Designed miniproteins, single chains, continued (5). Designs and how they scored, part 9

Each design is a single chain, and the fold is of that chain. pLDDT is the mean over its residues in the fold that is shown.

## One batch from the design tools (miniprotein)

Design m16294
Fold by ESMFold2-Fast:
Structure m16294 (fold): chain A 79 residues (1-79)
Amino acid sequence: APIPEVTYEAPRNEKEEILAKIFEEVLGVSPVGINDNFFELGGHSLLSIQLVAKARKEGLELEPRDLFENPTVEALSKV
């Protein structure tokens, strides 16, 4: 595509901020933008389980399936 390169978009609400922080902690990368794909950043099934566990500790009711179907902070924040 002629223009789309990596556009960093910061979290825009509390749920996105929590999820971006968890993505950064689980993947060991920073910063994570809201449109960055968890699996493209190096995530895999074991890390997805760890992400879900951390999200649940923060009060977010997520399943590993939610991450597989919604692999970005923005998409996952809408679950």
Scores: mean pLDDT 79

Design m16295
Fold by ESMFold2-Fast:
Order: sequence, then C-alpha cells, then structure tokens
Structure m16295 (fold): chain A 63 residues (1-63)
Amino acid sequence: MKELKEELEKMLKHLEEKYGKEVAIKAVKTYVDARIALARAKGDEKTAEELEKIAKEVIAKFE
C-alpha cells in the first residue's frame, strides 16, 4: 500500500498545479471510489477497507 499512497499524493499535486486544490481532491476521491467499488465487486473487502483508509489519510493531510 505504500505505492498507492505515493501515487495518490503525486496525483493530488499534479492535479492541484493544473486545476486547483478543490478539483484535485474531487478527482482523486472519484478515482479511489472506483477502485474501492472494483475491490468490493471482486469480494476483496480487506483491500477496499485499506484503500478507503489510505484515501482518507492522504486527503485529510492535503486539506
């Protein structure tokens, strides 16, 4: 999950530079929500919970 945290942080910074902080947060939240939905559709609740936790931590620190 370290790679995912770094990926989300990089995505947030890239989108913030181009579109601003609010758009960056919304875009990353949408991306993570899609990944959580996919994990749950596969029956992988543990991965879904870890994705949700990491996303909340990264977004909270960025806000």
Scores: mean pLDDT 80

Design m16296
Fold by ESMFold2-Fast:
Structure m16296 (fold): chain A 68 residues (1-68)
Amino acid sequence: SEFDKAKEVLEKILSILTPEERKQLLEAIKNNDFDKVREILRKAAEKIPELTDEDIELALNYLKSLSS
């Protein structure tokens, strides 16, 4: 499912983030600052060549659903 795919993408991104970057991501989510969330996800994706723009948007939409 797209939900399972989004979770897998997010787990890959979280695995390469520093503790400080994870804190920034969580703070952005709490503040509903999804522009900042997208920025963090895209920056992390530069280090993970198998991730596509579609994968990043799936992860972003998953995080938005959790914040509602």
Scores: mean pLDDT 82

Design m16297
Fold by ESMFold2-Fast:
Structure m16297 (fold): chain A 79 residues (1-79)
Amino acid sequence: MKEQKGLDYLEKAKRAFENGDYEKAIEYYEQAVELLKDNPLLAAIAYFHLAKVYEKLGDTQKAEEARKKAIELAEKYFS
């Protein structure tokens, strides 16, 4: 149940990002990360997209932090 909700939030976040609703996209990606925390690959995908949203807003530090977390989770999945 939590994983399905996380996937639903990923879809909502993606649509918000495509519509230029960056603040809403951040909220949905943060919800997705929390719901998908037990799935490293899906959590990595959420963090990677969160980094892109922060880059669009010019928040370079938060974008780098999110990207680093995405890489760490992706490496955990492939190890």
Scores: mean pLDDT 83

Design m16298
Fold by ESMFold2-Fast:
Structure m16298 (fold): chain A 100 residues (1-100)
Amino acid sequence: MAMTIEEADKYEKLGKEAEKRGNLGEAIYHYTSAGDLYYGAGDYEKAAESYLKAAELSLSLGHNLGAASHYLNAADAYEKAGDYEKAEELRKKAEELFKK
């Protein structure tokens, strides 16, 4: 849906701005929201990229379980985009984080 993509672009921009300001918690929230909206619109590649940003920022904050959750969302998006190898890589990374 065009409206969903426009909203997703807005959240991606807000995430990038929050990241530049060092507000990583707000950046994670905005990137996650962008990922959800891109996913709903069928833009699975952008959804995966947004979820990966949320995962990487969560990991940088030591939020291993949060990072694992975002990696699993990115993996599902990559699988829907047809990138099965990237999806499997991210699922294994999430499993490793659940052990910590």
Scores: mean pLDDT 86

Design m16299
Fold by ESMFold2-Fast:
Structure m16299 (fold): chain A 86 residues (1-86)
Amino acid sequence: MTLSEIKKRIEELKKIIENNNEIKENVKKTLLTRLEQASLAQNEQEIYSILTSDENLEVVGGAIYAYITGQVTKDDLINHLVAGYG
């Protein structure tokens, strides 16, 4: 998967999170901030580091990275985010 394809998935995920009313507001704000930072990254390693650098979000960040690289489904990720997965 190319950096362009990963960034397209980040933008798609940002829209999904913004429109989801079941994710806790504080979790939503943190995730959207990290996804915005990741959308400005210059390589896949930087995206991974941005998403996993917060120790409170390390597991969720890994799951987000797996989604944007095509390894897990949108529904699997959203279920974890709604449950407050940490």
Scores: mean pLDDT 76

Design m16300
Fold by ESMFold2-Fast:
Structure m16300 (fold): chain A 55 residues (1-55)
Amino acid sequence: GAAAEAALQAEAEELERRAVAALLSGDTDTAVRLIEQLKALGLATDRGIAAARKN
């Protein structure tokens, strides 16, 4: 639902902001880790939508 999507978007925005900060500080490893967390959130959202679509 919209509320769950808004919560995931807020989490993604925070992770993106932190990833940008890590890149600016030269912490590539930290930035990669944060990007992986962003991808995991995207996959979780897709699974949630698919499950909701089933019923």
Scores: mean pLDDT 73

Design m16301
Fold by ESMFold2-Fast:
Structure m16301 (fold): chain A 62 residues (1-62)
Amino acid sequence: MREEAKKAALKAIKENIDTADADELHELAKKAVEEVLGRPVSEEELNEILKEIAPEVEKYVE
């Protein structure tokens, strides 16, 4: 599930990075993770997932 959550967060960011600001991307990633896990996620857990995918996200920010 964690790998699926990471993939969902990365996909949400990739699909919205051209149209959404950082706050919107954070909310979209959170919703994608919650949908995959079937439960609410804490900000701490979300930040851990975002940290793990950060190198991939950075490829799209520049």
Scores: mean pLDDT 76

Design m16303
Fold by ESMFold2-Fast:
Structure m16303 (fold): chain A 67 residues (1-67)
Amino acid sequence: MSKEEVHKLTNKAAKAIQEGDGEKAVELAEELAKQGHLDSVKALAEVARDLGQEETAKKIEEIVKKA
């Protein structure tokens, strides 16, 4: 996965969190984690927590822990 692809997926996941689409955000975070981009996944978990989406944040944090 290229740096540009990582940026595009991370932005899509962040937008999904902002739109309240937790399922999509988790799916995109899993794809990023599978490709080894754990820093991006951690950033997404922080975005979800900052927006008060505790359940989504917890699921994304579990993805980081499992990788």
Scores: mean pLDDT 82

Design m16304
Fold by ESMFold2-Fast:
Structure m16304 (fold): chain A 60 residues (1-60)
Amino acid sequence: SDAKIDKEIAEFEKNQVTHRELLRQQQLAGEKIPGPLVGEDDIEMIEKMREEGVDVKVGE
């Protein structure tokens, strides 16, 4: 496979694991995010909502 494709897959997998750990830390800090998220888009949406002062809903 192309190195570019392999890199994207590896980064995606790492982001998934790191993302889970970050969410866990946020939960411990009293954040409103109870469960795991999928992809960077979810994180960006949450950050944007928090900037607007909105309670983040990630349950479904």
Scores: mean pLDDT 57

Design m16305
Fold by ESMFold2-Fast:
Structure m16305 (fold): chain A 77 residues (1-77)
Amino acid sequence: MATDEEIRREAQRVAKLFKEGKKDEAIERAVQLLKEYGADDKTIEALKNTLKQLKDPETFEVLVYLALRRARERKAA
């Protein structure tokens, strides 16, 4: 299973893309990671819509981190 440290690093990488002005790429990478972690399509679509509206890379990082962690916990249960 992915560790908390691995999830944090992935969220940081995605947030870095957003900071570099590559918001669409950041959202696409977050969606790919969520699919790898076993999130359902409904959860992915809801998060994707939320992420598109964010202006702050720090909030983006936190939401991606929480979503990946939740997907991991659900897959482990």
Scores: mean pLDDT 80

Design m16306
Fold by ESMFold2-Fast:
Structure m16306 (fold): chain A 69 residues (1-69)
Amino acid sequence: VSEEELREEIEEALALMIVSVTFLDKSLSVEERVKLAKERLEKALEKGEISEEAKEKALKYAEERAKKE
């Protein structure tokens, strides 16, 4: 596995963790959790902590999570 591939995997894992942690906050409505996850992912992208691709995958995951709730 190349270093760039490992970096992409780490960025995807971080983005997915942001969504998962956000969805653990049961004091928020499902809609509020989706909005908060989007905001957190956007902040992580702006800081260079995740890639645009990782953000897009995590946003899809958040939408799937919201549908299951």
Scores: mean pLDDT 81

Design m16307
Fold by ESMFold2-Fast:
Structure m16307 (fold): chain A 63 residues (1-63)
Amino acid sequence: ALSSAELGAKVSELMAAYEAGADPEEVAKKISELSGVPAEEILKLLKAGELTAAGVKAILAAA
């Protein structure tokens, strides 16, 4: 498992890929693998523009 700081860095990397045109479902799946949160919930947050590194840390703490 990654630390919260490492998770935040990886999420920022994946968010940059998403903005560069990466498939939202693939980005959500990779964040799901890092955080343990279901990919469907990550995809909802991505599409709503609500997903940030801080948001992923909060989700990880709640999971």
Scores: mean pLDDT 71

Design m16308
Fold by ESMFold2-Fast:
Structure m16308 (fold): chain A 98 residues (1-98)
Amino acid sequence: SAAAEAARAAGLGGGEGGAAGGRAGSAAGGAGGAVGAVGGGVHGWLAGGGSEAAKEGLKAAAAGGRRAAAGGAAGDAAAGEAGGAAGAAGGAAAAEAA
């Protein structure tokens, strides 16, 4: 859940919803599938407690999102989208390996 929180803080809430949307819409945006699923669904298990790879992917995406935000709104949106893809891919790979 710490990795999912970091991913939301980096780009999914700030870049997408601004200040007003950040609190309620932090899971919004292209990467919402990986982060939003923390509250439910199969991805919630992978991101929150079952997959180390998924957590690392979200953490890396969070760092990228913050740097991208300094470069512009388009970069922030792209970082959020990448975060979701990385988290999901990492989780799937880990699950398959098990």
Scores: mean pLDDT 42

Design m16309
Fold by ESMFold2-Fast:
Structure m16309 (fold): chain A 68 residues (1-68)
Amino acid sequence: SLEEKLAEIRKKIDEIFEKYKDMPLTEIGRAAVKEILKLTEGLSPEERQAVLDEANAYLREKLAERKA
């Protein structure tokens, strides 16, 4: 389901932030975007857009938390 795909993506974003915690935020962001794009391959255009919108919202929230 799309909910399961979103949960998988959020977990991967969390793993990237933990694994690359000593890297600049720009590099963490690039790694997260690359993984999001990879995990959304094979979805329909409509499903991909919905998942990307939610994934990018979560990524922005995580980046804001790290800047604090």
Scores: mean pLDDT 82

Design m16310
Fold by ESMFold2-Fast:
Structure m16310 (fold): chain A 110 residues (1-110)
Amino acid sequence: LLLLALYYEQQGKYDEAIKLYERYIKENPDDAEAYLNLGAVYEKKGDFEKAISYYEKAIELDPKNATAWLALGEVYDKLGDKETAIKYYQKALEIDPNNEKAKKRLEELK
């Protein structure tokens, strides 16, 4: 199921991907990676409010998931909330000090 959802996401079939991720999550409610992937699909659709909601759920389930913190920072950055973006980029870098994307963006936002 998760692999099929990822396949539809890669094909740009976001609504189909969302339905499959929602079905997977129903059976696997504690899988942080599934929430992270669902958030990414909503972000690609431009639904930043839902993207944030699912990224927050991913970090609630796995607070050491640097990718989820980075994704949250990127969404707030796109929304123009620079202060919140900096906070989440710093958190991502605290968890994964070698996160080149978080490092680069933090230097740009200083």
Scores: mean pLDDT 85

Design m16311
Fold by ESMFold2-Fast:
Structure m16311 (fold): chain A 84 residues (1-84)
Amino acid sequence: SIEEIEKKLEELIEKAKELGDELTVKALENALEAVKSKDKFEIEIALGMLRIVLGVKKLIGESEEVIEILEEAIELLEEALELL
């Protein structure tokens, strides 16, 4: 459900906060707001931004934990689009 996706995104935001990655926190908060809007276009934009952030983080050799958080968030947004 969309509500379960929102809860999982909130859990990922808390993990990113624990890691001190402010940019990832902001990207995830933006993704959560897009999912809460239930607007497919807003979710597609947020998904695109998450993919760009993931690509940059992989290129610069960011921690495995940050990469995993971003990959999980991307999967959750793809699931949200399937449910709408």
Scores: mean pLDDT 88

Design m16312
Fold by ESMFold2-Fast:
Structure m16312 (fold): chain A 65 residues (1-65)
Amino acid sequence: SLEEGKRIIEELAKRLGISVEELIKRLKAALPAMRTDPVVRALALRDLGVSEEELELMEEYVESL
């Protein structure tokens, strides 16, 4: 759900020490590459410390904006 995606982003932003707005900006910029390049997607999962399911929920939320 969009609410779950937002929650994951808020929690992740706190962990990374950045604003929710900055994290959304970075995710929006990376979104095309994360969808088309499996290496970019794998690196994003590792660097963000999230599961594939969590990343999909975050992507859904970011696309809704």
Scores: mean pLDDT 85

Design m16313
Fold by ESMFold2-Fast:
Structure m16313 (fold): chain A 74 residues (1-74)
Amino acid sequence: DTPADLKVGDEFVASAVAVDPATGEIVERKFIRKTLKTQEELDAIVAEAQAFVDELRARGYRAAFGVSKLLPAP
């Protein structure tokens, strides 16, 4: 899930998480916070997050990733 309004120059967080369905515990987490410089950088980060999710799902975990635009502090 990537924000439709995310543009070059925006700060964003990409996070991926995997949970053991038997316990509900988080077994693996990836986190990245960056200023978006290029569309190719965003595409690469999304592809890496998808690969992480696919690997953990293949191992029997529940996994998902998301991308969020960071808003400036109020």
Scores: mean pLDDT 76

Design m16314
Fold by ESMFold2-Fast:
Structure m16314 (fold): chain A 120 residues (1-120)
Amino acid sequence: MSKKEQLQKLRDEALDAIKNKDIEKAEEKVKELFELLREAIEAKDYEVARLGLQHLMSVITELADFTEDEEALNEAQELTARFLAALDAKDYERALELLEELEELALELIKKAKEKLEKE
């Protein structure tokens, strides 16, 4: 399977998990998405990195909607813009730092989603 096919599959599986309220599975798929995106950046594969970021943002948007966290969505959009600028500048170290910040934000949204379900 190509990295592009793996990223698309992980996005689809993460979105399905969120829809089914299987947040543990969503967390697993999100972590795998971040790992593949990190590998693409380390390989300097800009096309795969940009595609991975698009798939990741689809998942983060769905998590933000599920948690009703507009502030987290705005932060993710800001980090995404900075990440794309770093890729365009070929600043891989900065791109990796921004990816780590985006991962922390995504994992916080997952934690909020779990907490929301525990209160139901």
Scores: mean pLDDT 86

Design m16315
Fold by ESMFold2-Fast:
Structure m16315 (fold): chain A 55 residues (1-55)
Amino acid sequence: DEEIEKIVSNLPIPASLREQVRKELTSLGGDKQKIIDYIVSKLKVPESFAKKIVA
């Protein structure tokens, strides 16, 4: 999924977590709200930044 790869590449996370995060985001089936919620709650990224990279 091109969109998931784009999101993962823009996340301020260690390279060691990128594969796990990519798998988690892919499991959400492209649901933008679930992806935003995951980024905010699990990765501790601000909601405004999460919305920007998912939009």
Scores: mean pLDDT 77

Design m16316
Fold by ESMFold2-Fast:
Structure m16316 (fold): chain A 74 residues (1-74)
Amino acid sequence: MLSREELEKEIERLLEEVKKLVEEHPGDPFAEMALREAERAREVAEDPSASLEEIENALFRAQAGLHMYKLHLE
């Protein structure tokens, strides 16, 4: 199980990757959706009352969004 600090670090890394893709493909609705999910994951991670499970679930949703966006680009 990842620690809270490791989950926060993974979410920030994912958010940076998604922001780069949005910058490369401006106006793509799938890119905007992936960014929205990554930003939600960061909000959950920044909530001191959030459980590790809630942060992990938010990260998983954000990872799924990025994966779907990458598949759409193919």
Scores: mean pLDDT 79

Design m16317
Fold by ESMFold2-Fast:
Structure m16317 (fold): chain A 64 residues (1-64)
Amino acid sequence: SAADEAKVEAMTQGFLDGMRALIDWMKKTANLSEEEVERLLKEAEESARKFGELLRKGLEEKAA
């Protein structure tokens, strides 16, 4: 449903925002290189995509 899609998008965005905040904190406190920050951001985006897919699957299976 449209409501379920909105929920998935909101939760996925929240997950990604949380990961980005953590990476920013690590950059400031752990002296990460620009290359390390870029790699972590790419990994966070991939993890967020997989998280969104998992949420969709769970909602579809429960709603069916």
Scores: mean pLDDT 82

Design m16318
Fold by ESMFold2-Fast:
Structure m16318 (fold): chain A 58 residues (1-58)
Amino acid sequence: SSSDGLRAGIATGEALAKAGDLRGAAAVLGSVLKEAQEVGDTESAARARELLARYGLG
């Protein structure tokens, strides 16, 4: 809902990916991407896409 929430979601998704929880990372980052698109947060949407691509999560 807030930019702080999206930023926290990005950090959580990246931490999960680094820990090897790719399924959890995909779920969190996918949710962040969707919410960022809905609220027009272009920065958070771009960051979520970068992480999804980097870890091969699509």
Scores: mean pLDDT 85

Design m16319
Fold by ESMFold2-Fast:
Structure m16319 (fold): chain A 61 residues (1-61)
Amino acid sequence: MLSELLKRADELSEVMSNEELLEVIGLVLRAIGAELDGDEEAAKEALREAEELLREVEERA
């Protein structure tokens, strides 16, 4: 769910670089845009990419 992803991103924001933060924000915006356009598959893909990024940050923190 988007809310869980955003909470996790907020918790990890303290240990993320500015570059990583911008990438996550970009993916979240892409997911929201796709959802508003009715493209559920594109929204899911963007959220999955964001989750993978957050997992990589978490694993090295």
Scores: mean pLDDT 78

Design m16320
Fold by ESMFold2-Fast:
Order: sequence, then C-alpha cells, then structure tokens
Structure m16320 (fold): chain A 82 residues (1-82)
Amino acid sequence: DITIPETLSEEQKELLKKLKEALNAGDLEKAKEIIKELVSLVKTEEQLKAIEEVLAQILQASNLTAEQKKELVDVYWEALNA
C-alpha cells in the first residue's frame, strides 16, 4: 500500500496511479513514458523528493527484475538531466 504525498499536484498523483497500473500490467514502455511526464511536471525540490520516495516504493512493491528496475531508474535520471 503506497502513500501518495499531499505535496504533489493532482496531475502528478494521477500519473503515479497510472504508473502503478502500467507496472501491474507489465507495460514497461508505458511506465517509462509516465516517468518522463512525471519529471517534466516537477516545479519544486519538495515535489522532486516526494516523487523519488513514491517511485522507490512503487518499484519495491512491484515484481520487476533488478534489470527492469534499473531501466526505469535510468529513465528517471535521464529525464532529470534533459
């Protein structure tokens, strides 16, 4: 059971819900696109930290392999550095 912080916008909260759905469906390509969109909507350092915490919880709760988790984390860092 993953808690979504109140510091996030409604758009970011909705994207996090869609991310959980994509990962439960095994749709890694959709998950990667959602992560890119989440990063693009970050306006504050507090939102960034909240997204990182929730993303870590979602990935930990998922049945993904270590390699698949690394792919999603790499997409997150690439999006931040774009």
Scores: mean pLDDT 81

Design m16321
Fold by ESMFold2-Fast:
Structure m16321 (fold): chain A 96 residues (1-96)
Amino acid sequence: LAKKAVELGQKGIELAKKGLELGLEAVKKADKSSVPLAIAAALRAIGGIFSGELAIKKAENAKTEKEAQLGVELGQQAVRDGEVAIELGKEALERS
């Protein structure tokens, strides 16, 4: 469980960073229609990074199976937030 929580947390952070990069690329093209989606991508990415970091910390400090399971749940949330950040970032870039 702890190893799975770390892997999910790391994956969530990676996906969130990709979403943020896509949103920033859209903003660089200076298209006003992409700005709200780029902001949405950035906010979701921040959530994914935060949840991913918490998943890793919960896994590293887990003294019980329940604490390790909470790490897994946080890691899964980080992955979901990262995937949404990528979708929003891609949409922002497409509108640019």
Scores: mean pLDDT 78

Design m16322
Fold by ESMFold2-Fast:
Structure m16322 (fold): chain A 75 residues (1-75)
Amino acid sequence: SALIDQLEGVIEQLKKLYEEVKEKDPEVAKEIEELIEEIEELIERLRRGELSEEEILEEVARLDERLQAIVERIR
């Protein structure tokens, strides 16, 4: 699945970001861990076939908003 591959790629990017910030900002590092868990849950729901294409787009948009909020806090 192209979407699952993309989400797994985002998780790998977030893991790298976590390593960069975990000693400088443990609070932001925790939020990155929480976002990784939410993306992993979305991947599980996708693998179960529980979501329509429209629901998938809405969930992806919601996670992107959370990612942008974390990135802004790292500034």
Scores: mean pLDDT 84

Design m16323
Fold by ESMFold2-Fast:
Structure m16323 (fold): chain A 67 residues (1-67)
Amino acid sequence: MSEEELEREVELALLLMNASIYEKNGDFEKAAEYYEEIARLAEQMGRTDLAEFYRSKAEELKKKAEE
């Protein structure tokens, strides 16, 4: 793994942790923002399935935030 790949994997892990914490706390707007960042990073890493999954999750959480 290159230094760049390692940095992206670490960033992904940190974003996932933050997204999970905000989601558990009911801060769906903040959680959605983190899941959007996760999807963007996953896409940059060539992990298209992961990017699609988290993009969908962010949209779902945005709908919950509007309630």
Scores: mean pLDDT 82

Design m16324
Fold by ESMFold2-Fast:
Structure m16324 (fold): chain A 88 residues (1-88)
Amino acid sequence: DAAELLAWGRAGERAHVEPLIAALSDPDPAVRRAAALALGLIGDRRAVEPLKEVALHDPDEAVRRAAQFALLGLMDREELEALRAALA
């Protein structure tokens, strides 16, 4: 449920990071988008590589955008510049 995943993000519990990473592979784009946003809210760097895969390769534009926004809070300047190059 997309609403539940967003609630996990707002709660900020690091125990939800692994379930949210799994939800990035959900067949429902609403669930993947919610998972990406929730991972950004929690701010745990374990999400960086899964979110990079979503930002580069997800078929849904809104999901890719959500992953890109999440990564802005998680990555340093050099990592963000590398991601911008990969997105070009």
Scores: mean pLDDT 82

Design m16325
Fold by ESMFold2-Fast:
Structure m16325 (fold): chain A 55 residues (1-55)
Amino acid sequence: MIPAELARRAHALLGSSRLSDEVRGALLEAMQQKPPDLAALEAAIAAAERELAGA
């Protein structure tokens, strides 16, 4: 299972309309992986947070 902290961060990011389709898609793919790849999910969250901070 995805840790609650990472899930909350991902949910907040997916609620933003300012994410590019590429970054949004990568975040959704990371959340859908089985078994869960927490390193990939953290990387996708960081990329989305950086895009929103830079925009």
Scores: mean pLDDT 77

Design m16326
Fold by ESMFold2-Fast:
Structure m16326 (fold): chain A 75 residues (1-75)
Amino acid sequence: NREEALEEATIDAKINSLLAKYSTALLTGDKKEAIEYLDKLIEYLREVYEETGKEEYKKLAKELEEEKKKLEESL
């Protein structure tokens, strides 16, 4: 379905936007800001999982939660 593909593309664009902000914060050495963007991304992934039921978003949120823990432990 073309409409479903467009919705997925919109979700992917938002995920990529948050990942870009996270990556920029890491590149500039601002671990605290990087954690904030990870939190926003995890929250968004949980929201789109509830809306779409697609397991891939739940799995990605779980992986990013583990990355956040590692980053917090490195502070």
Scores: mean pLDDT 83

Design m16327
Fold by ESMFold2-Fast:
Structure m16327 (fold): chain A 72 residues (1-72)
Amino acid sequence: MAREEVLLTAAKNAKKVMDAIPDEEKRLEVIRKISELAAQALKAVDAGDFETAQRYIEELKKLADEAIEEAK
């Protein structure tokens, strides 16, 4: 996993949240959490811990999907 892959995945999931969650306060809260998980994934990539980085990316995707479902 490369830093670019982490950033692209985070941006894609943040865009899904921006498009799907109409409540601004809730949307910003979810995006903040996505950013925190992305930062941890980037730190893991920089340390060469690609397994940990992948786990954070999976958690980020799950968070975005769950938040979108709850907003319906």
Scores: mean pLDDT 83

Design m16328
Fold by ESMFold2-Fast:
Structure m16328 (fold): chain A 69 residues (1-69)
Amino acid sequence: SHSEVEELVEKAGVLLALGREEEAKKLLQRAFSIDEELARKLVEEAIKRLEANGLHELAEKLRQLLEEM
């Protein structure tokens, strides 16, 4: 569902910020398996928000995970 994909992407972002990269990757993989187009859009929007807020290292990590999807 739309809400499930949003929750998974949000939780993945939190885990990534905590340095829990493998767990973040697993949640993103689940989100992409439910709705690839929506998950990709939400992750790209999250990357833009992180860049806009000066969180460049976190944005780059999220971009790298996106490339693995």
Scores: mean pLDDT 87

Design m16329
Fold by ESMFold2-Fast:
Structure m16329 (fold): chain A 64 residues (1-64)
Amino acid sequence: SAALRRAALEELFRAVRPLLSAEQQEAARAALAADASEAEFARALGLEPAGVSEYIAVREAEAA
């Protein structure tokens, strides 16, 4: 669901935020506010898009 996807992305951002530069944090916040694609969010964090998609899938499975 869109709500679970949003919650998973916000949780991922909070978890990795201490490891991110100020520019990466700003890019990630902008991506979240724009409801950007997983690929755009992953790019902001310096992560592989597949890794972000897997994280969302695991969080959605845990919520089911």
Scores: mean pLDDT 77

Design m16330
Fold by ESMFold2-Fast:
Structure m16330 (fold): chain A 71 residues (1-71)
Amino acid sequence: TEEAKEMLEKIIEEIKEKAEEATKIPSEEEKEKIKKEIEKLLELLKRTVPEEFLEELEKAVEEALKKIEES
């Protein structure tokens, strides 16, 4: 499952990048949209990601959402 791990790492990186870009957006409406997209992605991934990676994924999403909310 090296490919699965590599894909997950890329997804986590994309989530972090989305969060960083969202903090630079002055529109609260656009920030909320991005937060919801990240939350929806997490719910979808929880069904397909191996259990060993769920904790890392959930932590990455939590940090991303917190970063957007605090901006």
Scores: mean pLDDT 78

Design m16331
Fold by ESMFold2-Fast:
Structure m16331 (fold): chain A 62 residues (1-62)
Amino acid sequence: MEEARELAKKLLSPDENEQREAAKEIVKRMDDGEVQAALAEATRGLTDEERLRLTKYFSEAL
């Protein structure tokens, strides 16, 4: 869980490069339940703008 939490933190980082790298790592680990749980937890507190930004990074990671 700890590494999944760290990926979620990087995804919310103000650094665009960290956000992109975190999105790529998360996409590679999408079959990992801990990663899915950390994403669900992180997105619960996000604004609409932040959620849209994350969607763009995931799209770019594919």
Scores: mean pLDDT 73

